Designed miniproteins, single chains, continued (5). Designs and how they scored, part 4

Each design is a single chain, and the fold is of that chain. pLDDT is the mean over its residues in the fold that is shown.

## One batch from the design tools (miniprotein)

Design m16106
Fold by ESMFold2-Fast:
Structure m16106 (fold): chain A 97 residues (1-97)
Amino acid sequence: REAALEAAIENAEKAIKAKEEEIKKRGTIEQKEKDAMLVHKAGIALARGEEEEARELLEKVKSLSEEEIEELIRAWRAAFYGEGVEEMRKLAEELEK
């Protein structure tokens, strides 16, 4: 599961780099491409358990509503198995208090 999560992060980072090279070669960037890159970066943040960073990135996407952002975060969190890990971290912190 962790290996699958790491592979997903690596693939997303490679996709971002490939898109950045394509944009650099073309010399122009479209808003749709900026939005797509923000979504990819948000996915990496969610995969790393950084939900707040992912939310901030998705809020910069002009084509997404607040409702759509919440749905995406929920779906991607489930896909990357991050949800249970965060709950366990919070429980451990409460036990140490």
Scores: mean pLDDT 65

Design m16107
Fold by ESMFold2-Fast:
Structure m16107 (fold): chain A 66 residues (1-66)
Amino acid sequence: MFTPEDAYNLGKLFSKSDPETRALMLAVLRATAKNMSEEEKEAILKGASEGSPEAYQAVKEALERG
């Protein structure tokens, strides 16, 4: 079970990760998005946005495709 803190840290980790790790993380986010709360989705987006606008957009699109 993810906490909002875990979700936030996942978003930050995504923004700092290499392209291969980011692709894997986006695949996991797409697969799990239906089982995530809005609070968890917002926390991931917040973490990603602190890294870059591009990281935010990639995570947002992955969560919308779940």
Scores: mean pLDDT 79

Design m16108
Fold by ESMFold2-Fast:
Structure m16108 (fold): chain A 95 residues (1-95)
Amino acid sequence: EFEELRKEVEELLEELRENSKEEDKPILETAEKLAERAKTVKQLKILLEGLKELKKLRKEGKSTIELAQIVTATAIRIIGEEFDEELAKKKAALA
């Protein structure tokens, strides 16, 4: 499942890169860094849903700021999941 999701994320990032405006490049760079950072199936699912929404908004001609809001929200969700995993790991080490 992890490898399948990673492949879907990479394919969507390629598609977004090919169809992006010049102004969208910093947003795509951020999304790429999120993909590199992802270590769990849940993190990849969060990123995949964020990229699907980004693709939809881009096709609808939404502004770069609106695209940035989606990537920012996705990043916050991934960071939150990462924190929850670290907390669970520390609690298990104390038992």
Scores: mean pLDDT 75

Design m16109
Fold by ESMFold2-Fast:
Structure m16109 (fold): chain A 81 residues (1-81)
Amino acid sequence: MMSIEEVVELLEELYKTDPEAAWTVVATLVKEQTGRGVSELSDEEIAAVIRETFESMGASEEQIERAVEIALGARKLARER
């Protein structure tokens, strides 16, 4: 099984190489956790879902904040094109 560190590193690599794919992963996770589409959620609500998900996996505060930064950054890039 992948460690939390490996998951964060893969998200960082995906965000740098294909931010649209990174955003698709985040959107899928949010839909699975909330039952709501990402278009219905604020940045704060998306950040909360990512924080809760990574915290439940035993991630450190630094890892959680990095995952949130990637999620919101990928959303911004997907909107700006």
Scores: mean pLDDT 78

Design m16110
Fold by ESMFold2-Fast:
Structure m16110 (fold): chain A 85 residues (1-85)
Amino acid sequence: MKEERDKLAEEVRRISEKLKLTDLAKRLLGEAEGLDEEDAIKLLKLVLEGLRRIENEPDEKEREKLFKELSEKVEKFFEEIGKKK
């Protein structure tokens, strides 16, 4: 639903701004616009979960690791949806 997607996109923007990951958020939100609504919601939920993990991690080195894991999960997500099409 549009409301769920918009709410997830707003949360992604908000957390990314707090974490200074605005470039990542801009790219991912742009990519989500090119997806089916269901896939866009799945991507936004995946990103939001990853960003919340980074926000809740007090160790800077572990935050960098979580950021890399999030980037890898996003790449894998696009690979999986590409294989289904």
Scores: mean pLDDT 77

Design m16111
Fold by ESMFold2-Fast:
Structure m16111 (fold): chain A 94 residues (1-94)
Amino acid sequence: SKEEFIKKAIEKIKKLVIDYFNGKISLTQFQIGLNEIVKEIKEKFGIKDEDAARIVAKTVFYVEWLKKYYPDLPAEEQAEIVAKFFENELKKAI
């Protein structure tokens, strides 16, 4: 289902955020992983190129903002916040 596909995409986003905040992956690796997830969603749901680019750019900006201003939040909690932000951005495009 569409809901199951989105749920799996959200879980992938959470893992990327956790790995990035724990220093397991670089910002470049995070951006590559995020672009791959958004590309799969775009292909599945027919999202516009400009909406896909917007979702990626805003998610990266928000992750960097959280890392800078809320570094003391556990990575798992930051991942939940980013996942909700990403889902809200995605809902504007679907």
Scores: mean pLDDT 88

Design m16112
Fold by ESMFold2-Fast:
Structure m16112 (fold): chain A 92 residues (1-92)
Amino acid sequence: SPLRFRLVAVKDGEIVAERDVRVPNLSMGGALAAQLAKEHDGEAGAALNVETGEVRVIALKDGSIVGIKETRVRDVKEAAEEAAKLAEEVGA
């Protein structure tokens, strides 16, 4: 069955967009989160599996992916914080 993900786009450390999707895996969720971040000129995106707490965070610079990290979080706010942290760490 498709997995349920909450996608977030992060700009200036803040959530600027959110979207619910159903996709087969975390990697595809992450790709959609990167696209959502690009649509909103964000430095990062996150795809959170709402059932497991697994998250894929993606950092963007000039529309290109410059960092990817997978971890576990409690909620969408913590997912956005991890995404912002990754963007800072890779200079996005």
Scores: mean pLDDT 89

Design m16113
Fold by ESMFold2-Fast:
Structure m16113 (fold): chain A 78 residues (1-78)
Amino acid sequence: ALTAAQAIAAFAESLAEYAKKRGDLNTWKAAEQIAEAARAGDRDAVHDLIMKHASDIQRLAGDPEAQELARRRLAEAA
């Protein structure tokens, strides 16, 4: 089973991929930083980055394509 950190990293990596495809460079950079912090086990950095970028994450996470990429990335990480 995936740890919470692995799941967050996989989700953030899928958001980075989708944001890059959409040309959303700010969300791409934010998602990459979240994935890096999650893999490093830095819970405080993960929390702060998610809160700082909550609106961008919420905007993209509702997209069906983003949800499918997240599902695929989580399956690959498991």
Scores: mean pLDDT 81

Design m16114
Fold by ESMFold2-Fast:
Structure m16114 (fold): chain A 78 residues (1-78)
Amino acid sequence: MEEERELLRLAKRAVEKYIETGDVSAVSPEELEAARRVEELIENGELSEELKKEWEKFKEEAEKRIKELRKERAAAKA
C-alpha cells in the first residue's frame, strides 16, 4: 500500500511534467519507471481498486490537459 501510493505519486509527476514540457525525455527515468509499474500493477490485478480509479481519473484529466496545451503551444508559436 505505502509503496503503491508512492509509485502512483511518481507516476502522476511523470504525466504532469510531460503535460508541461510536451517532451517525455524531460521526465526523470524514476518517474517514467513509476508510471510503467503502476500500469503493470493494474494489468496483474495487484493495485487496489481505489488507487486504480484514482490513476484512471488522473489520466483522463491529463489527456484533456495535454490536448489543450498542444493547441495553446501551436497558437503561441504562430
Scores: mean pLDDT 75

Design m16115
Fold by ESMFold2-Fast:
Structure m16115 (fold): chain A 95 residues (1-95)
Amino acid sequence: KKELLEEIKKLLEENLDKIDIEELTDIAYELSLKYPQLAPHVENKEEVKKLIEESLKRYKEYGFEKVSTLTAAAVAKKYKGEEFAEKYVKEVTGQ
């Protein structure tokens, strides 16, 4: 759990300046459809984009602890792939 979070934090830190918001939003939207518990109040792709943008803004102000779980999962999928992202989702949802 802690090890997965630290890996995702490192991925976000190393790739922050290279993140394509549209691509990350597409990944996060797909994850939100598979795992609604990651963002239970997000209804559509536009809301996912706003969540991603807010998470990245909060990361700059408060560090990784204030990044949404959906944003962290999307970063994990983008840079480490589906299997790693799924493992992270299962650990954070308690499954």
Scores: mean pLDDT 78

Design m16116
Fold by ESMFold2-Fast:
Structure m16116 (fold): chain A 77 residues (1-77)
Amino acid sequence: MEITISAKKIIKDGKEYDSITIPLENIERVEVLDEKTLRIITKDGTEYIVEFDSPEELKAAVLAFKALGIPVVEGEK
């Protein structure tokens, strides 16, 4: 199964995208960096920085990842 993520800005390996598709089985975890920004880490060590237009879009994405069984680390460091 694949997940397609659309956001204001997605950064991978110094390149900018507005949409990415990732196989769910390849996602290791998701980290909340701030109110609008997530980091997606894949099992091969690839990192995606995802910036949403609103905090509500980030909250919806976090809920979706949790519903899909993906670990979410919420940014209390």
Scores: mean pLDDT 82

Design m16117
Fold by ESMFold2-Fast:
Structure m16117 (fold): chain A 88 residues (1-88)
Amino acid sequence: FLESVGSSLQKLPKEEQKKALIEEANNIIETSLENLKEDGYSEEEAIKLIAESIAEQVDDEEFKEKLLKVKSLEELKEVMKEIIEKEL
C-alpha cells in the first residue's frame, strides 16, 4: 500500500471504508435533492421521495421503516449512516 493512487476501499481500515461510503452516500443524496427541487418538488417532498427510493432497495425491515418516517435531510443522512455501519 506504499502507492496510494486510486486506493481501493478494500485496502482501507473498516472505519475509513465506512467514512468513504457515508461521504459518497451523502453526496448522492444532496445531488438527488437538488435535481428533484429543480423538477419542482419541495424539499420535504424530495427528501421523502429519496428515502422511499432507498427503502425499496433495502432488505432490512427496520431500516425500511426508519426511511419511510424520515422528515428531514439530517434524519435521512443518519439512517444512511446506520445502514452503512451495520452492513460493513
Scores: mean pLDDT 75

Design m16118
Fold by ESMFold2-Fast:
Structure m16118 (fold): chain A 64 residues (1-64)
Amino acid sequence: GLHGLADRGAAAGAIGLQNGDEERAIEAAKRQSRATREAAERAVRHLKAGDGRGAGEALEQGAA
């Protein structure tokens, strides 16, 4: 419903989600190459800026 859409919009920008992704990216970097670590750091910066698309692209660069 409409309430669900409003809640989803608010949740999309939630700091809690960005913090969770940051911790996950750091955890992955501990077990991966330098390229993955650098990509994870770039992705975290994008997430903190509210740019989920840029974060995804940064992670893909580390995986490629």
Scores: mean pLDDT 61

Design m16119
Fold by ESMFold2-Fast:
Structure m16119 (fold): chain A 69 residues (1-69)
Amino acid sequence: SRALSELALRAQDTYGLDTIRALADQARAQGVSADQAEEKARQLLAAGDPRAGLWAAVATELRLRDRRA
């Protein structure tokens, strides 16, 4: 979604790509899929939770990795 994409971009600016990639590594190790991370980001956004941007960025990174595999 547009809102999640904008939040993901802002999270990359705030935390940096290396942090997002490290979180994506942890999520993958715990069996979290890109779709699950995106759903969590949507739930956090609906709740007004500031972590929504981080989870949106993690979801984007996981999806990019799935496309490269």
Scores: mean pLDDT 85

Design m16120
Fold by ESMFold2-Fast:
Structure m16120 (fold): chain A 63 residues (1-63)
Amino acid sequence: MHSGELVGVEGTGDPEYSSLTLTLRTEDGREVRITLTRGQDVRHTLEISRGGVSGPVVVEGAP
């Protein structure tokens, strides 16, 4: 399988929140969106959307 191509990068500037969304296009034309949002409580939420599949995933620090 081939890796996807980065087709979009966007972020929001807010002193209390930070949000970064990456959009990747796979070889079969599907889009994968990865959104990382950080709140005041140092909470991170990773949301992955692929085609018609999406859902929020809470991501803690790497092991």
Scores: mean pLDDT 53

Design m16121
Fold by ESMFold2-Fast:
Structure m16121 (fold): chain A 89 residues (1-89)
Amino acid sequence: SAALKKKILEEAKKIAKEKTDAVLKAYESGVKDLEATIALHNEISEVLEKAGIGLPTGAHSKEEFYKTLEEAYFKLKLEELTKKAKEEA
């Protein structure tokens, strides 16, 4: 239904923003543990690779990086929620 599609879209957007904000907070709080920093970088790399989104070439701003990451999380979550909705129908 149209209502279900709208709900899925809004949930995907919310989760993508929450995940991106969590990453931003982790970096701003200073991940002082090397292992935790490596784990975070590996998670970001995996998310970008699964989404099929590359980092922009050239001068990277912090803003451009987080925007790209949010787009990757949104794409993956939208695919996950859409698949789940089809399995529940």
Scores: mean pLDDT 76

Design m16122
Fold by ESMFold2-Fast:
Structure m16122 (fold): chain A 100 residues (1-100)
Amino acid sequence: EEERARRELEERVRELEELINKLVETRDKEYAEKVGEILGLPVSTIYTAVDGIETQSPEGVAALRRVLEAIYELIREEARRLRLEEVLAEVEAALARAAA
């Protein structure tokens, strides 16, 4: 029942994680464009967030926070679509903490 939906969500999260890992490793525009498209964020924001991991600049940290929030929002929307109530509750709690 729930196993197929969980696997579908896990697969999508894994694909996004692989793209982000490749982006951090290579800094290639192709991966930045794909991540930006998936998260609905400008490529410039994605690059600023990646730079923020290394530099800890206020601008970079703010961009990184936006990227993390977008990832949680994506997981929330997919969990809602797949009717994974437990995952949805967990993600909504995480987003509420991030907003504080």
Scores: mean pLDDT 76

Design m16123
Fold by ESMFold2-Fast:
Formats: structure tokens, sequence, C-alpha cells
Structure m16123 (fold): chain A 94 residues (1-94)
């Protein structure tokens, strides 16, 4: 479960979310960023296997009424890949 992940395992995604939120003008504490990171992972990686796939991103956005093209999914994965390693299959690892 996402709640069982350590702060160290969440740090790369937390760094990504902090950068995005600070660019949007939001001021968050480290604890608030970690809480948000766990919430985001519960949407994209609900079983907490340490992997976010392009298919999981597409499904989450589509189910929320925001269908993404293959190019939009690839762009979002590339942005996340600046903070986290990318596996050979294109999945984000954390």
Amino acid sequence: AVDSLSDAQLQPLADYLRAVLEAAGAELTDEQVRALTRRVLSLFDPDADGRITPEEIREVYTSNGLPLSDEEVAALMAEMGRYMPVAADGSILY
C-alpha cells in the first residue's frame, strides 16, 4: 500500500511535485508534499509496486474526464522522468 512506503522511496516524486507546485505559486511544507505524493501514487500506483506505467496515467486521466493522446502521455512521462528513473518498458520507477 502507498501508506507503507518510506519517505526515502517517495522523495523523487515528492521533488517533482514540489517543483510543479512551487512553479504554480503554492507554498507547502515537506510533510504536506509527502502527503500529496502518497495521494498521487494511490491514483497512479495503487498497489505500490514502485512503478508508474503510461497505461496507468492514461486510465487515471480518462476516468476523470481528461482523455490524453499518446503524445500527451509521453510528454507527461518524460517530465516525470527528469526526477525518477525510466525502465526499459517506458515505466517510471520510484
Scores: mean pLDDT 69

Design m16124
Fold by ESMFold2-Fast:
Structure m16124 (fold): chain A 81 residues (1-81)
Amino acid sequence: SPELEKKIKLLEDSIKRAETLIAQVQDEIAFLKEMAEKYKDVNPDLAAEIKAEIDSLNTFLANLQKTLDEIRKELEKLRKE
């Protein structure tokens, strides 16, 4: 079905976009970890705030990964039809 092929391509594109976003969030977490380490001795309050942001981003990342895995499972089901 041409419509099924279009749906598969849209889901594949959505997966690639989600993977790009996940990579960007992981890079941001890595950057923030370096900043927290840099400031830990000179401004511990700022370092603590950065660590709280890292925790929030890790929660967001985990939720994104779960959603991505669900989309991948749906795509696999469609490919078997």
Scores: mean pLDDT 88

Design m16125
Fold by ESMFold2-Fast:
Structure m16125 (fold): chain A 87 residues (1-87)
Amino acid sequence: SHMDKLLEALERLYETLKKAMADPSLSDEEIFKLLAETYHELVKELELSDEEKEILQRYAVGLALLMLDRPELVDAYYERQKAKLEA
């Protein structure tokens, strides 16, 4: 289903971000590039529709902005979006 694809994509995007944030050798710019690359890989792999691409891009941007300004809110944002997709 559309929700199952978005849930999988969100989970993989979040896991990529959390792993990158834990790596002290990566700059913010390198983390942003990795997140963007992961977004494009997920779009291709999961064959996302235009609507699903827009939703996933919103998640990617939201996670990236929180990582930069409010990193303590990254996990809460992910859990909230995940809960909405599982409902």
Scores: mean pLDDT 88

Design m16126
Fold by ESMFold2-Fast:
Structure m16126 (fold): chain A 107 residues (1-107)
Amino acid sequence: SVLEEILKLLEEIIELLDKFYEAHKKGDKETARKILDEIKEKIEKAKELVEKLPNENKKEMLIKNLESAERDLEHALESEDELKANIYIAVAKSSIETARKMVESLM
């Protein structure tokens, strides 16, 4: 189902977020950027699938959480402040986890 495909993408994004955090923590900006590009590609695919959902309000909330996560991760990568970057990564992960719970609630 479309919901199962979205859920799988969100679970893959969560796994990639842990790898992004580890790369960022090590100061490996090149690896962190490559992981972010993979996350962004999966977010784009998830957004395309979300557009197929019949519930307008849930669709809008899912898109907002996905877009917020992408923005926060870009801010994390651009931040020279480690504490600020870690906050952006944590908030991005929370947004994806919220989206995952919303998708599970529709199943």
Scores: mean pLDDT 88

Design m16127
Fold by ESMFold2-Fast:
Structure m16127 (fold): chain A 65 residues (1-65)
Amino acid sequence: SMEEKIKKAVKEAFDLILERAFKTRETGKLVDAEDEERFRKLMEVLDASTLGKEEEARRLVEELE
């Protein structure tokens, strides 16, 4: 369902936040622009979901497909 897809994207965003926090402390290196854009979009899904903007969250998740 769409709700499950949003929940999965939010979980993926959270996991990437933790992973990148560790990498920032360890390496301090830049990542590929494409990976940064994907991460940004996942963060937007997390933000939309947190703010209760369900329609926006659904649209953003569809862009990740």
Scores: mean pLDDT 73

Design m16128
Fold by ESMFold2-Fast:
Structure m16128 (fold): chain A 57 residues (1-57)
Amino acid sequence: MSLEEEAERALEAARRSTSPAAALAAKHDAQKILEKEPENEVAKEALREAERRLETL
């Protein structure tokens, strides 16, 4: 799977997260992608969304 596909999945997982555990998993996935591609905008969005979900869940 490409990093683009992984970033899209992380963003989708973050947006659909309904538990803190799911949001944390999406955050970890996004951080792992950003370690390889710091400029990946989809991964940055996934990280922001996961952090927002963690604050509200």
Scores: mean pLDDT 80

Design m16129
Fold by ESMFold2-Fast:
Structure m16129 (fold): chain A 59 residues (1-59)
Amino acid sequence: MSEAKKKAIELLKENGVEISEEADVDTLELKAAQLVGKIDEKTFEELVKEIKKAGKDEK
């Protein structure tokens, strides 16, 4: 649960996105959308994968 969310938040912060550790999955998806075309495809796919995992683990 928290691992996938932490990984997604770390990737967002590494790419210059300000985000709270308390952000929900919808907020993570919104912030990831801001990086479309601004970061390499591999990093973006990894970010989306971690957000998707966080969404499945969230209650």
Scores: mean pLDDT 76

Design m16130
Fold by ESMFold2-Fast:
Structure m16130 (fold): chain A 85 residues (1-85)
Amino acid sequence: KSGVEKLIENLDEIIEESEKLSKNELVLLLEQTAGMGMILAWVENDEKLAELMAEIDRLIQENPEEPLKVAEEARERLRKHLEEL
């Protein structure tokens, strides 16, 4: 699997388990996913992925009360990025 597909799977798991998680736990898991995605972008020299991960980090910071919505948007943006690879 590509690293981007792995990030999408991670977000799918977070979204599926979201009802069992607190908002703080969701934020932490999203921050961890964004960090992993940034490392992947640097390793693969993928500037578009780096920009996308920075945007996701910004969405997390701007929407601390709606982490599930941020997770859903992050997943959609990563899916679109995967289609353009």
Scores: mean pLDDT 82

Design m16131
Fold by ESMFold2-Fast:
Structure m16131 (fold): chain A 63 residues (1-63)
Amino acid sequence: SAAAEEAARVAARHTGRGLLALGRLALDQPELRDDAIAALSRVTGLSREEAATAVEVGEQLAR
């Protein structure tokens, strides 16, 4: 989704704040989690596993 892509671009530009924002997005809209992981992987060049871990860390920081 466009929201997940934009959030991933922000996360790539602002690592700490972007990670927290991605975590909040995933918690608020769980259906966007996979989109957020895929977008973060594409934007940053991280593996899908690394991007998934980053989103999980963001979720823990947001809770």
Scores: mean pLDDT 76

Design m16132
Fold by ESMFold2-Fast:
Structure m16132 (fold): chain A 80 residues (1-80)
Amino acid sequence: MEFLEKVIENIKKGIETLVDLAREGAKLFGIPEEEALDLAIRRFKESVDRIVEFLKKMGQEELAEKVKEYADKLIEEVRS
């Protein structure tokens, strides 16, 4: 399913981009990397929640659950 595949790809790119920006910001401003990553993860969770809510409003509850599960796995990988 092209739509699901695109959503998953965007979620993966989103967290990768936020993590990269957080690390660069930490270097530029002398902020602890752990603090910057924590903020990036929180923002990522907010974006995922918005996507999940949108999918539920479209009647795609199962798809919303799969998106949430995938995002949770990505967050766990970043924290490790």
Scores: mean pLDDT 79

Design m16133
Fold by ESMFold2-Fast:
Structure m16133 (fold): chain A 71 residues (1-71)
Amino acid sequence: GPMEEAEKKVKEAEGLAVLAVIYGEQGRREEARRALERAKEVADSIEDPEYKEKAMKSVEGAEKALKEVGV
């Protein structure tokens, strides 16, 4: 149902956010940016406000981490 799809998208966005940070730490800047952009797209596609907020917090954490490593 809609809540199961929202939870799946949260996990996908969280996974992509983690992957972006890993790529950034490896100096793989283009891959890091692409993974982050995909994480944002998935998070933004979530219609449920609470699930969207959870996914967006993971994206924001990854953005902060990537800025600190110069991505």
Scores: mean pLDDT 86

Design m16134
Fold by ESMFold2-Fast:
Structure m16134 (fold): chain A 82 residues (1-82)
Amino acid sequence: GSAEILREAAERAKIPDVAGTLRKAAEYEEQGDKTKAANYLTAASLIAIGDILDATNEEQRKQAEEDLKIVREALSRVNELE
């Protein structure tokens, strides 16, 4: 289900704030709080975008871009189930 998709995304994400925010989205999805889950999934996207903008070198930028890709893929998979 959606909670498993979000938890898998959290395990794949390398930026701690992105991973932690995705875990919170999964927890709210498990509780049936769709609004909180959506808010935390949106927050994870914004954190990753912020990290791309704040990146001071190519390695930091690539890591943030990869985590954003993980978040967007999870959103797509969750939307396919709903």
Scores: mean pLDDT 86

Design m16135
Fold by ESMFold2-Fast:
Structure m16135 (fold): chain A 61 residues (1-61)
Amino acid sequence: SPERERTLEAGRRAAKELAKRRGIEVADEDIDEFMRNMSEEERLEVIDIGVEEVLEEQKKR
């Protein structure tokens, strides 16, 4: 579904941002594997990043 694809893309962007914050270089093709290997703490950080991005988009309205 379009909603599922948007959710997956948002998750990938947040995971890339997490990797960037940690100084880890992850190629776009490897991001799904990076996400599978995340700890519970890293998954919570990805959620926080996603929330921050939504709030930042709302500020531009």
Scores: mean pLDDT 76

Design m16136
Fold by ESMFold2-Fast:
Structure m16136 (fold): chain A 56 residues (1-56)
Amino acid sequence: SGLLRTLHGTLRTMGLLSEQSGKYLEYGINAYRSAAHIDPENREEYLKRAEELEKK
């Protein structure tokens, strides 16, 4: 649906901004975990990115 597509895009953007800034890591981690739930095709990639943020 359009709502899920918009939410997915927002969550990916939040994760990416945390990666780029090194700030708001908890928000970025949770955003990637939520994206993994919404987009199971790319679950492994999102969880890997969340894990990398947790190491900071």
Scores: mean pLDDT 84

Design m16137
Fold by ESMFold2-Fast:
Structure m16137 (fold): chain A 115 residues (1-115)
Amino acid sequence: SLVEELLRMLRERREPSELASYVAKNSPLDEDSRRKLSQLVAHLAVVYHAGLLTEEEVREFLEALASLDPNEQVEVAEKFLELYLEKTPKGAIGTPAELEAMAAALREVLEELKR
């Protein structure tokens, strides 16, 4: 499954761009929507590699996301981006504070998905 392949790539410590590319190739969406979903998965990989998400949290996120229609997956990606930008302090791009903001945004999205 797509989820098992992404989890395998994460365990192998594949680059976030490789997970993004894999999702883009397997998405039936338009170019802009594919980009948003790919960016969500890339950020998930970044936060996981930084040790800020557990494998269980990543599995729950990917399984919840995979249970949605492609258009609903894009809505989740857009919600993540909105929360990530809101939580990232001004001038914090490229700092640990940005990683914490990414992790916080992903956890908030996961909590919404589990409702």
Scores: mean pLDDT 83

Design m16138
Fold by ESMFold2-Fast:
Structure m16138 (fold): chain A 77 residues (1-77)
Amino acid sequence: SHAREFVRELLKEGKTVDEIREYIREYLEKTGDLVTYRLYLLAIEAIESDPFERDIIDGVAALIRAVDHTIKRQLEK
């Protein structure tokens, strides 16, 4: 689904699952849109229930953050 693909893109950008859950929770609190909240929550659960896809996405996000940290450290010397 589009919700699942959007969550995957956020994970690739180095966002954690917990950070994405917080974004969705704040959206619910501000809008009261329970349908959208549930749709994205199910998308996260689907990704988390697929160990292969979740582990790859988490691994890629962690790698991106590690590389970004190393580059920033070298540039900010």
Scores: mean pLDDT 67

Design m16139
Fold by ESMFold2-Fast:
Structure m16139 (fold): chain A 93 residues (1-93)
Amino acid sequence: SALARLEAAVAEALAEMEPVARENENHPDKKAVMARLTALALARVAERLGLEELAEEARRLAEEVPSAAELAELATRILRAAGIEVGEPMAFS
């Protein structure tokens, strides 16, 4: 399913980015570092799903400090391109 492919891509991206995030946990600019790492993780997810244009856009965002809104919009576009319906924000219990 589309969801299973997305879950696999996300798991791979997180596994690759986790050690870098851990090394930067106490960085004075950790918020900016985490924003860039999130953009790079989204680029990897998009690349694994064959969404090359979205992967390039994510890599471009990683060159600057992306806002939470920019990251959320890009994530939504990747989900929709992967065939996942994105409506109201799901309440995570």
Scores: mean pLDDT 74

Design m16140
Fold by ESMFold2-Fast:
Structure m16140 (fold): chain A 107 residues (1-107)
Amino acid sequence: SSEAARRELLDLVDEIVERLRKEGHSDEELAEFLRKMSRILTAATTDREEARKLLEELGKEYNLPKETVERLWRLIDALSDRDLAVLATALAIRAAGLEFEAELKKK
C-alpha cells in the first residue's frame, strides 16, 4: 500500500506537469514547479500545516483546479515522513534533469 500511495502521488504530479506543458509552460518553469513540490514534501515531514499553506499557494501560482490541490494534499497527508523524503528527492532529481535538458538545447 505504501508503494501504491507513492505511485499515485507521482502519477498525479506527472499529470499536472503534462497539463502545464500543454498550457505553454517552459521546461525551466516545469522544473521550478517540481522544485517547489519537492520543498512542500520536505516541509510536510516537519510541519504539516506549513506544507498545506505552501501547497495552496502553489495551486494559486500555477492555476491548479481546487480538486487537484485537495487530492494532492490528501495524498501528502497520508504518506509517512520516510515516503515524503524519498518522493521529495525523486522530484528534485526530475527538476534537475528538466533544467539540464533545457540548458543543453540552448547550445
Scores: mean pLDDT 86

